Designed miniproteins, single chains, continued (4). Designs and how they scored, part 59

Each design is a single chain, and the fold is of that chain. pLDDT is the mean over its residues in the fold that is shown.

## One batch from the design tools (miniprotein)

Design m14034
Fold by ESMFold2-Fast:
Structure m14034 (fold): chain A 82 residues (1-82)
Amino acid sequence: EQKAIEDLLKELGLQANPKDINTAFMAALVNATKENLEYVFSKPSDIEKLLKAIDTGKIPSEKDLRKAYELIPKKIREKVVK
């Protein structure tokens, strides 16, 4: 889970420190352009659900990160976890 989020940040071309995963994950989402999100997520609705699961105005909790991870397309999750 924690490693999966870190690997996802690397897949997006972003660097993450394990101690700063929540901050790095939030920064990655805030700084992600529409083009970057479309590259990672196959559907605009998946992007909207991801952003809604994470309150982009706040530091995400472990629960919010878990929900966001579940909304990441299966193909991306499988690449990160494998």
Scores: mean pLDDT 49

Design m14035
Fold by ESMFold2-Fast:
Parts: C-alpha cells; sequence; structure tokens
Structure m14035 (fold): chain A 76 residues (1-76)
C-alpha cells in the first residue's frame, strides 16, 4: 500500500524539516552536507568515505534527538 507509506513519509519529512529549522544553521548545514555526500557516494556506486562515516557518527546523537522530537509530534 504505497499511498499510506508515502503519506507517512511526507508527514515525517515535514515535521523533520520543522524540527531541523529550529536548530542552529551550522548544525543544519552539517546534517545536509553529510547526507548529500553519502547520497552522492551511493549514487556513484562508491563506498562511503571514512570522513563521511565519522561525521555521520558524530551527528548521530543530534539526529536521534531530532528523531525523538519528530516521533513525539507524529503521535500528537
Amino acid sequence: MDEELRREGEEKKKIYEEVLSKLPKEIQERIKETQERGHAAVRAGQPLSPEVIAEAEELKPILEKIEKEVEEKMKE
């Protein structure tokens, strides 16, 4: 049932963007840059660089906090 999955994904994305927009611009840019680099590597069929992996690991605590806030808003 692609409709339901797509709808849930769109709602999560909107809430995620709202939560992300409340963070300092520096953090927003770091998250976006790391995601973009990771996505570009996957698209090129290349493994993630150690630097991208390290940055993603460093950002994990922040991303987990964002995810928790998104989940809380999704339940409201």
Scores: mean pLDDT 75

Design m14036
Fold by ESMFold2-Fast:
Structure m14036 (fold): chain A 57 residues (1-57)
Amino acid sequence: MSAEERQQNLELAQQRVADGRAGTDEVGKVTLEIGETLRKIGDEIDRELAEERRKRA
């Protein structure tokens, strides 16, 4: 699965929380934790892309 796809899922989860349907600290915390994990994955992908760019040069 791509990081972009996970980001879309995260945005959907944030929308659900904002909708107040799960007026819940627990769901909010899980959503935030997913966001933190996605940031780390994004950083790792960026590093790989930078390395690929260096190989092309």
Scores: mean pLDDT 65

Design m14037
Fold by ESMFold2-Fast:
Structure m14037 (fold): chain A 86 residues (1-86)
Amino acid sequence: DVEEEARKLAEELTERLRKAGIDADAERIFEELNKILPGEATVDVLRALLHGEPLSDEALEKLSKIYGASREEIEEYLESLREFIK
């Protein structure tokens, strides 16, 4: 279940953010991401961020359009977040 997996990944992200000194809420993170990113794109982004999996070309194209940023800018942003949540 894509939604269940997205929630689980949001919980993992929340744990890493809390370890970095940020008081974060998994439900809120899931809600905000799901509001902006349609379905499976949320899972793809969270997997790329947490597990170092590369985003698909389709996911990068979709995020590029949603955020009005280049594919390179999106990848750089995710890399920065990954470094931050180590």
Scores: mean pLDDT 70

Design m14038
Fold by ESMFold2-Fast:
Structure m14038 (fold): chain A 118 residues (1-118)
Amino acid sequence: MTPEELARRVAEAVRQSDPKTAGMIAAGFALEAARASGAPKEVIDLVEKARDYAESGNLKEAVELMRKAAELARQAGHDIAAEAFRYASEAFQYMLNGDTEKAAEAVARAARLALEAR
């Protein structure tokens, strides 16, 4: 699957999803990027916790944990993972604001970065 094909399919899936499902998709790509990049365990633990909050519909807490994960990943030199976490946190924020199109775009960017982290 090409990065463009993945991004297009992910954006479409997010547009057709409820906020909980869209949040789980965003968190899933952030977690894939973390694992593929070899991010430290403390960063992976934060992303997993953000995923759990997204699964419960608590997107506000998911935003805060994902932003913290992005900062720690950047400080550790895991720039691709950090950027994926940033887009995932932006997606959660857009979902909270009801901006489905911007959320879809942000999740698609996180998905592309998860592929690049491999």
Scores: mean pLDDT 86

Design m14039
Fold by ESMFold2-Fast:
Structure m14039 (fold): chain A 66 residues (1-66)
Amino acid sequence: MSPAMQKAIEEGVKYGKKLIEEGRDPHDAASEAGLHAYRLALEAGESPEDAARAAVITGNKVLEYA
């Protein structure tokens, strides 16, 4: 994975964990975290395909945490 994609996933997972700690539904938290990672990856210059992959990885990691 590129460093930019790795950072997008890390930031997305942090956001998702925060949402779960605040009492959000795990699926809602995973969805919002994935969207956050997607935006970060696109801003870093990743392709839409790679950004979508970052979103999926982030969502799965958030669901595993819950």
Scores: mean pLDDT 87

Design m14040
Fold by ESMFold2-Fast:
Structure m14040 (fold): chain A 109 residues (1-109)
Amino acid sequence: MEALERLREAAETGRPVALTVVTAEFDAAQLAEFAELWARAAASGVAIALVPEDHPEAVALAREVAEELHRRGLAAAVGVGGPATIARLGAEALRERALRGGEEVAAEL
């Protein structure tokens, strides 16, 4: 839920945002809403990076979400290594990498 709220804020402000994927799972309805909000944010020039918590299940979930968004034609990159990795690379750089790579899942960064 918090990730969807941050994505809505990003779509409204037009600023790049890094989202932390918490241990709570996305269901199919939440994933669909997430993809729609991502599309609005991208149309506003906003890049979204998913930053999982440093736990295997959170990393797996973030990659699954990124893969689904990419399959829908929406570029999303998963920052592995947490907020420090996103701060170093930036959400826009991660989005550009995902778009150029045509990756099914976001690579480790």
Scores: mean pLDDT 53

Design m14041
Fold by ESMFold2-Fast:
Structure m14041 (fold): chain A 100 residues (1-100)
Amino acid sequence: SKDKATIDALIAALSSPDVEVRRQAALQLGEIGSKDPAVIAALKKAALEDPSVEVRLAAAHALVGIGDLEVLREVFTEMAEKDPSEEVRKLAKEALESLE
């Protein structure tokens, strides 16, 4: 669904105390594929700041699905340099190299 109420509910779900709810919300936003700046901003925040590795990876995957190459370069560069997980930094570096 592309309606604003569904998107707003999924953006709100990215702030759920439940890790699995946040992960699923990120993936569903990616599947919807909305290029709304509010969706992009929420997914960027989740990819860079969520305490769960699983949620950060889901948000990054959602941004890949949306397909904004400028946003992807920005997010993967930040993840490669600053993510607390060494595995996430490695995956982001490999993804960034694939965008060159």
Scores: mean pLDDT 87

Design m14042
Fold by ESMFold2-Fast:
Structure m14042 (fold): chain A 97 residues (1-97)
Amino acid sequence: DEIKKIIEEAARELLERMGLPETEERMKTIIEELEKLVKKLGLTAEQVRELVELLRRAFDAQEAVAAAPDDAAVQARAEEVGREIERRLEEIIKRAK
């Protein structure tokens, strides 16, 4: 199903970005936990895609900071992205049934 496919792709991307091995056990654990969260919050496929995009932006911001740890502008942008993610997540949760 669409939601399961989105979660599986997100789990692989998360493990790859974290530098963790994509073992079957680890993938299964992440997929199960994300599916539980999606079901608990009553998220649609569209809302799950929005959460995945927010997670991707968070990792992009962290990678940018890691590449330029002394760059105050990069750090400020990462903090702004963090605040935007928090705001968007709150909006999604409030709209969820």
Scores: mean pLDDT 75

Design m14043
Fold by ESMFold2-Fast:
Structure m14043 (fold): chain A 100 residues (1-100)
Amino acid sequence: TREEELRRKLIAILDETIERIRELLGDSPLAGLLEGLLESAKEAIENNSRIHPESGLEMSPVEIVLHSLELGATLARHNNDEETLELLEEAKERVREAVS
């Protein structure tokens, strides 16, 4: 279904973003925090959840992924990591394109 196709695309974007974070940040504390956020979003999408893991708010699958990427972007800004911020903003754009 269209909904299943969208979920597969969201999971792929999350998996690619996690891999790129590992390549960019290695085994750093920031990498661990970002991977945790994105893995939680991935699990929510895989389980057909409508609840964002970190906030407990009811959200669509797209909103769950975008909100987790936004939280990650906030962490990157707080750590003055422009490369990681750019990576997360690119991931957000890919999510927006997937629903257009």
Scores: mean pLDDT 85

Design m14044
Fold by ESMFold2-Fast:
Structure m14044 (fold): chain A 69 residues (1-69)
Amino acid sequence: SDMERARQLVRQLRDSARFNRDQGHDEEARVLDEGARRAEEHLRRGDAQGAIQAVRETSERVQRLYDAS
């Protein structure tokens, strides 16, 4: 269950990165891709909680970029 949720969240993060890149938000897209990469590393180790945490931290970081613009 947690692994399935973590995989879905990582997919959503990658989708958000593509969307931001298509809109010209290159910095946001880069942060999202880096976060997805970290979360994918946790998933490779079977660490669903670490992956979910990496997604949360990435979303908070991207939100701060939106707030700063």
Scores: mean pLDDT 87

Design m14045
Fold by ESMFold2-Fast:
Structure m14045 (fold): chain A 87 residues (1-87)
Amino acid sequence: MLFETEAGKLALEAAVYYLSAVVLIVTDKSPESLEEAKKKLEEAIELADQALRLADTLTGRVGDLARRDAERIREAALAGLEEVKAL
């Protein structure tokens, strides 16, 4: 299963950090919550980058899925980070 690979696990962790940041941005716009959201988005990007590096060592469909998931999370987290910086 994809999530049993280290790349899949890192991509899942990145998604959790990204979603946690989105919840903070949507529910609480205090300076403290925006700073926490920024840190979570930066952590999501780092985890997604790690997942991408590991996905490059995987072959076949599992590698393709891990790379696709990690790329999507990375792009979403980068967009979120730019949005938080604009606030």
Scores: mean pLDDT 81

Design m14046
Fold by ESMFold2-Fast:
Structure m14046 (fold): chain A 84 residues (1-84)
Amino acid sequence: DEIVKEVRKRAKELLKKNNGVLSIEEAEKFFEELKKKYPEYSEVLDTVLDAGKAGAVDGKLTEGEVEELLELFASLVKLKEKQS
């Protein structure tokens, strides 16, 4: 799926730029851009961002936490496509 590949690619680029950490502020900006490009996935993107915010007790996501969120996102995209 194109959106899953783009999200994974951009998330890994952000992690590389920030030495393996992604701030919630950066994640919010990234997800707002994705919602503009893929408005049909807005609810899925919001669900993943909310999960990320809940897990980020220090306002930051580690590489492992980001990988977990990418897996959640891919699963939700697959579920949405199967239900549509």
Scores: mean pLDDT 80

Design m14047
Fold by ESMFold2-Fast:
Structure m14047 (fold): chain A 85 residues (1-85)
Amino acid sequence: PKEPVVAEMTEEQAKKIAEALSKAVLEEAEKKGFSEEERKELEEILENLKEGLLNRDILGVLKELEKIFKLFGLEYRSPYVERAE
């Protein structure tokens, strides 16, 4: 298989990812008993995240993602951690 696969996100893929992320984050917030104000803050962050993805503003996307993690009380800078001892 000699297919050159470009791993670049299309605008349509970015929209789908943003929508899936929005659903997952809001569902988790509901499970944790987030207030209406906290949910509204999350929705604003998710909207900014979607805009950043559409504009290919990776730094903006990362900043909004960090805000989400902070709201959930997560200390991880990245969820991608190799557990090798």
Scores: mean pLDDT 67

Design m14048
Fold by ESMFold2-Fast:
Structure m14048 (fold): chain A 87 residues (1-87)
Amino acid sequence: SVVSELTKFLEENGFGVNDGKLDARTLAGLNLFLQTNNLISKDESLPIKDVGDKDVILKLQEILGLEKDGKLDEKTLNAIKEAYENP
């Protein structure tokens, strides 16, 4: 699934664990990824309190400059990977 690919990507790049879930740990890893790659400031974050919330995905898509449809799909995953490879 897209979530499993996301958690694997985060683990392989030192931002989390590959547990295949969009949980608080994965969201914490995404926040670290976004901050480390200067996509957000240190005082900005995705909410980790509401795991799998559509609003979290919408905020992520906004940060990545994507259409905000609230879906964690292959397009959103590819944008995360591209942001890492093209800082």
Scores: mean pLDDT 72

Design m14049
Fold by ESMFold2-Fast:
Structure m14049 (fold): chain A 90 residues (1-90)
Amino acid sequence: SSVLRTTASVLGGESGYYRALAKKDPENAEEYTRKADAYDLARDYALGSLKDREAAEQALEDLPDEEFRREAREAYREATAQARDILASE
């Protein structure tokens, strides 16, 4: 799916952005790293869903941190909306 691949690209970009912020701003590095990790989890979910959506969904549900799962799902939803807007502009 072009949407899933574009979503994964958006999520990867956001993860990289927050990783860079963590290096530039050490006082807030923990918060930026947590955000980057949530974007990475969402990206793994997007790429996993290209191959097996049920397995990708199960992988998220198997994670013990409910709040981290929620952050990743929100990141995925926002990135998917952005991906749809990008593709609609082509």
Scores: mean pLDDT 86

Design m14050
Fold by ESMFold2-Fast:
Order: structure tokens, then C-alpha cells, then sequence
Structure m14050 (fold): chain A 87 residues (1-87)
């Protein structure tokens, strides 16, 4: 499915809001990271990115390397930029 830049930004904002909500609720970081990873993978699959599998692999590696909420949010932002470039 083709996504607009506005739809990509809205999707990422919803993922970021969910991360903030899960952290506020005391969910363990490993679960927050896993949930964000799944949502971002779904967003990539629904996007206009020509090589979805490559971006999913790159994003997954960045998320698995994240050891804090700040690093996770940075990985989400970097992935958002790559999805927008393909819109």
C-alpha cells in the first residue's frame, strides 16, 4: 500500500506515543523495544520503500542495539527519515 509523508509521520507519532505510554506504565524496556520493532516493521511493509526487507533488517539491528528509551526513539526517527525519502 502507498503511504503519504503525512501518513508516515502520523504512524511514527502513534508509535512514539505508545512507547511513552508503555514506559509510563512500567513495562520492561525489552518489551517496549520488541513492540516498537513490530510496529515499525509493519509501517515499513505498508510504505513505498522499494527494498522493504533491507530496511526492516537495518531497523531491527538498530532496535536490538538500543539499550535505552532515548536510543530506541533515535532509531525510530532514523527509520522514519528513510521511509519518508521513499514517499
Amino acid sequence: MKMSVEEIREGVEKIRALVDEMVAAGVPFSQVRAHARGLVQRLIRESNVPDKDALIAEATAKFDAATSVEELLAAIEETEKKIIEAA
Scores: mean pLDDT 82

Design m14051
Fold by ESMFold2-Fast:
Structure m14051 (fold): chain A 83 residues (1-83)
Amino acid sequence: GMEEKLVEEGKRLAEEGLEFLKRGKELIKQGRIAEGVGYILRGIGLLFQSVLLYEKAGKKEEGIRMAEEKAKEAGVKADFSGI
């Protein structure tokens, strides 16, 4: 139902967020700081949106854990516990 669709969309946004964070880190390593920071901010925003979708599905804690795991995988420190 709707809950399953929200979780599926949240997972999709979290994977997109991870890819943006990875690209941002690579750009920063290449000296493309402004571009890299832009990708990181967008990646964090996507992870934030994934948590909101999980919260709407009644799975806030699971969403936070997933988002924090994706951020950690990308080597980015992000705290979603305040959502």
Scores: mean pLDDT 86

Design m14052
Fold by ESMFold2-Fast:
Structure m14052 (fold): chain A 58 residues (1-58)
Amino acid sequence: LKALVEKVATELGITDPQTLSDAFNFVSGLKNVGLVTDETLAEKWIRLVLENEVKYKK
């Protein structure tokens, strides 16, 4: 999971450690409740979270 966060962040040009940590924690939470059952879904959720964080700069 952590490697997926780092991979997607690199592709999006995101280097902020807090943003990476937030994405990891959010997707880990989804995995714990069974909403994310495979790496493809995890990667899609990571991408959405990271894109949303960049967008919220307003």
Scores: mean pLDDT 74

Design m14053
Fold by ESMFold2-Fast:
Structure m14053 (fold): chain A 58 residues (1-58)
Amino acid sequence: SAERKEVLREIGRILRGIGAGVEAALLEKQGDHEGAAAVLASLSPEEREYALKTVENA
């Protein structure tokens, strides 16, 4: 159903954002600030919100 597809897409966006946030935090810890910024810049606005919340709470 359309409703089920929307729920799965939202879960996918959340997981993508969290994963990218963890990756960006690890790159920052390694001193790769440009790589961290590039990872965050590659995300949709919604995914980026989840990524930034993940980094902030790390």
Scores: mean pLDDT 82

Design m14054
Fold by ESMFold2-Fast:
Parts: sequence; structure tokens; C-alpha cells
Structure m14054 (fold): chain A 57 residues (1-57)
Amino acid sequence: ASAFEHFVAGIEAYAAEDYAAAVAHFTAALRLDPTHEVARSLLAEARREAERAGQAL
């Protein structure tokens, strides 16, 4: 999958409050495009929400 596909999947997971899945997708997006600052910011947010919700990363 492309960086864009992972980014969109991450947004979808985040909206569904599946923060662990959002972390996985944003991490994959950043591995393919390390310059994607929006994905980096959302990854940090998703990690905080996953920890708050007790979801394993």
C-alpha cells in the first residue's frame, strides 16, 4: 500500500476510535513518506489516545 493509502486508513481508524490501528497505519505512512508532518502529529495523538483507552500498541 502507498503512504497515502496508509494515511487514509489511519484517519478512518482514528475516527472509529481504534487508536492502535491508527498508530499502525500512521507509522506505515511515515516509513513510506518520512516528511509527512501531519501523519507524524496524528501518530503522536493516536498514541496518547490508545494509552488513555488502554489499547495495546
Scores: mean pLDDT 84

Design m14055
Fold by ESMFold2-Fast:
Structure m14055 (fold): chain A 77 residues (1-77)
Amino acid sequence: MSGEELVKEAEADLEAARENLEKARETGSAELAAAAGVLIVAAEFYIEQAEETISEETLKRLREEAEEVRREYRELV
């Protein structure tokens, strides 16, 4: 997987995680919260794999987004 592909996977997983967290917050669904948790872990994995192949600016943005989504997850569960 290329660095560009890893970035796309991380961005997709973070977006899906945000959507699941929003729905979990609205509905109280433990299943949606769990799905968001899995997506956050997957995104964090792709970010780690991309670290040496992407720009410092892109890496910083992805890490900041992941930290924000992870914080929202922790507040919900």
Scores: mean pLDDT 84

Design m14056
Fold by ESMFold2-Fast:
Structure m14056 (fold): chain A 98 residues (1-98)
Amino acid sequence: MEYAKKGEEMLKRAKEAAEKGDSFEAARYALEGARAGVEGARKGDSEGAIKAGEYALEGGVAAAKAGYENKDREGVSRGVGAALAGMGAMVEGLLVKK
């Protein structure tokens, strides 16, 4: 599950950035994880896409929470966007499952 591993790595980076209060960087990492999930789905890796999407959703939520705590409305918006992209990757993964 190459794409799942990339999603997990991006989640670790997103959580680290969120812990430091960097909601923008956290959302960026979460979105990169979601993109890995979408790429996995396009290559027929259903399980990798779903796992990468799950990690992106978790990272996006962490980014949004960090933005909320820092009164950063743009950070909240970007975090929510990354979480939604993660859900999209999960859906694409489910659609390529036989």
Scores: mean pLDDT 85

Design m14057
Fold by ESMFold2-Fast:
Structure m14057 (fold): chain A 70 residues (1-70)
Amino acid sequence: MEVEEASKKAEEDINKVQKEARERTQKLMDEARAGTPEQRRKALFEGAQVSVEAADKINEARKKLEEIKK
């Protein structure tokens, strides 16, 4: 029961984090396309930071599920 509930919650959190990260990155890219090359470079860097943070959160959720499976 706990594993099943934790899995569903982790999946929801992962999906939410990924969707938000993608939308933020997409918005930054879209804004950069209308701007200067310098603005595009900055937007790409910010997007990469968002992706790294999202990956870290996903990894943490996965580790928690693994702990439960012990």
Scores: mean pLDDT 74

Design m14058
Fold by ESMFold2-Fast:
Structure m14058 (fold): chain A 66 residues (1-66)
Amino acid sequence: AKLEKAEQLINEANTLTAEHKYNEAATKYEEAGKIIREIGEEYGYSDPKVQALRAKHKAAADANAL
């Protein structure tokens, strides 16, 4: 499902960031962000699962920006 796909992309991006492959990680974070937006529009941005996923995405993207 879309939730699992977004989590998978974030995990792959975190691995790439740890390997200092920041540009490749950024692409995967962008793809995860698109899926999170679709989930947010479907379930609502106030949904706790959507909020948790957005928090994980932001933390991962912030790490990649360093």
Scores: mean pLDDT 77

Design m14059
Fold by ESMFold2-Fast:
Structure m14059 (fold): chain A 59 residues (1-59)
Amino acid sequence: GHELKVTEALERVAKENPEASDKQLEAAGTAAAIKGAMDPNASVEELTEAARFGLKVTS
């Protein structure tokens, strides 16, 4: 299901941002999960972009 792709996307974003806070990583995971739920055919790359957006908008 989309959960495996969401986990992969979050792992990529966490690896790219090793100093990200727990709050930022949680926001990234939430953004990827929402994208995956709305579009179950979304690629890991699209979910990774959603995760990156979630991390960037979270202070």
Scores: mean pLDDT 79

Design m14060
Fold by ESMFold2-Fast:
Structure m14060 (fold): chain A 72 residues (1-72)
Amino acid sequence: SMAKGRELTAEAKKLIDEADEALRQGNFKEAIRLLQEASGLSKQVAEMGDLAGAEELNKRIDELLQRLAEAL
């Protein structure tokens, strides 16, 4: 369902934004947890056929994981 795909994408974006905030606060464990949840939702978006949407989510997740690696 397109509606379900939009809900999953919106939830993943929210988790990514929360992970970015956690990283800025130095809350690395929380940032990792949120990025893992967002990655799971991105996989569901891809399974629903929205490969472009999943790719955009994965790009944002990878950017935050890179910033986390540089902070550790």
Scores: mean pLDDT 87

Design m14061
Fold by ESMFold2-Fast:
Structure m14061 (fold): chain A 79 residues (1-79)
Amino acid sequence: TEALVEAAKSVPEVVAVAFAYEEITPGKPRKYVVIALAEASTEEQVEAIRRHLEAQGFVDVEVTELRPGVRFVSASREA
């Protein structure tokens, strides 16, 4: 995933989106999303991504900074 994050840092906006479909509990599948942010992404762009995910029914929307300038947004919802 480091290479994916480094690629995302090369553009002024969100570059990489990863989706996972996971059924940890049988019969209760969830959709997970991780969005890698470009280093130049503004706080307004990050908030727009958060609002977009919430509008799509995603919950537990969290912005994480793995290292200075290396950020991602994670969220999940019922499948």
Scores: mean pLDDT 64

Design m14062
Fold by ESMFold2-Fast:
Structure m14062 (fold): chain A 100 residues (1-100)
Amino acid sequence: LKEEIEKLTKEAKELIEKIKNAKTEEELEEQQKKLAELVKKLNELIEKKGKELVEKNLSPEELMKAIKELDELLEEFLKEIKEALKLLKEKKKELEKEKE
């Protein structure tokens, strides 16, 4: 779970860089689609790993540790997604102004 979420967080950071360097509305639309796919992948991953965790006979301490680690990883990922959404909105406004 940690490695998979870290990979998705890295992909989100790469997406942010591509959004910053986007020069056309078409490039922004491509990044928006990729952002939607990242969110979908996270949801599918959480559902799959949540089921696996329930199937394991974890001690209360192991379960609490896993929940804490997941919370920290999700906070980091959500921060990157929020930044990507903000940049998409700002870049769209910039490109619209340049056409005036």
Scores: mean pLDDT 75

Design m14063
Fold by ESMFold2-Fast:
Structure m14063 (fold): chain A 99 residues (1-99)
Amino acid sequence: SMAALRRRREEALERLEELLKEMIRVTLTTAVELALMKREGAPEEEIERVRKEEEERLRELSERVAELFREMGREELAEEAERSPGAAEDLLLKEVVKA
């Protein structure tokens, strides 16, 4: 039915919005953490560790974005999301704004 199709679309959009919010939150909280660490004179090795933890977390979120697009039958978007966290974020922003 048309009502069931609309409900599925709304559920998919909510999932995309939550992933976008999480990616933005990770980026912003890490930026604040890095700024505070630099202000307090943290060693370069600790700063690099935090950067790598952010990179790994954003990669995990990008993989979840790709999985969601595959669940929605959109393999072409899943492949694009797997290119990088930035590509995944750009796709999420485009799809959420388009809705």
Scores: mean pLDDT 82

Design m14064
Fold by ESMFold2-Fast:
Formats: structure tokens, C-alpha cells, sequence
Structure m14064 (fold): chain A 80 residues (1-80)
């Protein structure tokens, strides 16, 4: 779907921003993807909320492995 494509593009852009050391942009883009997913998939709101909280913490901690893991989990969640 168009929404899934847009959400995945935002996730990929966020991950690239994080890898460049732009944590503020990464957080903004992940939060934008989260907000769109929250609106598009109301049945997944609880899982999205948990994922977003983990993502914010991973970004704050500079944990690349965790950010990559959470980005993949986020993509899978919106594909299901």
C-alpha cells in the first residue's frame, strides 16, 4: 500500500540519518513514521507505542545495533 511504502521510506531515511550521527533528525523521522503508522493501523497501536518508546531510548543511547533491530521490527509490523 502507499502508506506502507511511505512509512518504510521514512524508517530508511531515519536509519541513514542515525548512521550519519544526526540523532535529532533520526528521532524526528522515526516519530513521523510512528505517527503515520498509528493512524493507518489502529489495531497495532499498542505494539507501535512500545516500539516507539524502545526506539527513542535506543537513539538516546546511540545504540546502532538496537536501532537497526527496531527499524526491521517496525517494517515487519506495518507489512503484517
Amino acid sequence: SNAVKQIKQAIDAALEAFKRGDRELALFLFSAAYTQAWIEFPEKQEELDKLHKEMVEAIRNGDLDKVEELAERFKKLVEE
Scores: mean pLDDT 89

Design m14065
Fold by ESMFold2-Fast:
Structure m14065 (fold): chain A 113 residues (1-113)
Amino acid sequence: MKEEILKILDEIIKTVNELKERVQKATSPEELKKAVQEGYKKILELLDKAIELAREVNPHLAEQLRNLKDSIEKEVEEILKITDVEEGKRKALYFADLVIDSLKQLKEAVEKL
């Protein structure tokens, strides 16, 4: 179970980095919105799997993962409202870095289980 959670967290980090590349390459609001929507849909699906696995082994970890999910859902909704592509890119890239940092901290916590 611990190894399965770590694999999911690594896949989420990989998906966030792929999302960052797509955001950087976006030249229109439509491309930016598609990158953010598709990227975070996959991230949230993977995060739900990590939450279900964590519930059985560490309720505190499951709570931290749920808090990250809630933060992602809220911030993605706000990013998708941005009409200026350069402003949207700056906010999306900044938030992606915060998500990666949170995932790295969670990965360290899982490795200590």
Scores: mean pLDDT 88

Design m14066
Fold by ESMFold2-Fast:
Structure m14066 (fold): chain A 61 residues (1-61)
Amino acid sequence: SELEELFAEALALTRADPSNALFLAAASGLQHALKDPSMSEEEKRELAERARALMAEARAA
């Protein structure tokens, strides 16, 4: 799934640079979205977009 692919990307980035709080935040948010059965599809989409924004910000800086 798109969410699983994003989590794999965020996890790889976190492992490459474990001191980067933005990559860690993105990975943590995506993990929560994947594991929380009470979370709506809308909430999962919002977390995915936030994770993409965090990863983009970290890479641009």
Scores: mean pLDDT 80

Design m14067
Fold by ESMFold2-Fast:
Structure m14067 (fold): chain A 90 residues (1-90)
Amino acid sequence: MLEEWLKKEEERLKELIEKLGRDSKEAVDALVKIAGLLLQLGKLEEALRYLAEALELDPDNEAAREGLRRLAYQAELNGDFELAEKARAV
């Protein structure tokens, strides 16, 4: 279910980028949504890439910053301190 939702959101992101541009609010919101689904799936490295891209496009995006805080915490719980530091460096 979550993986099917992830695929649909990735397809939506592609459509939003094509129609509105990668830096559109809608595309950035979709990046954060995809990252949230990836965090639920435990795919932390993939989630980091989406959150980092969202913050490059919208540095003030509070949802993306919250996602990075959650990612860093989950990474530390998994013993992945390098990934946690990467999330904090964004």
Scores: mean pLDDT 84

Design m14068
Fold by ESMFold2-Fast:
Structure m14068 (fold): chain A 65 residues (1-65)
Amino acid sequence: MEEEMKKRAERLAKEIEKLPLVKKVEVKDGEIYVTLEGSERDNAVAAAAIQIMGIAEGLKVTVYD
């Protein structure tokens, strides 16, 4: 369970890292932390999409701008 969650988090992190506006992606304790570098408006849309991706995989994702 714990190892499987870490692998899922790492896989999703790699997918998120490929998206535009993503400055940094970190994985810690099976949770994903994303830092965005776009405008406030663009970051809001990107953050919503990234959060939906996290929910779909059953993973906790935190987005910073």
Scores: mean pLDDT 79

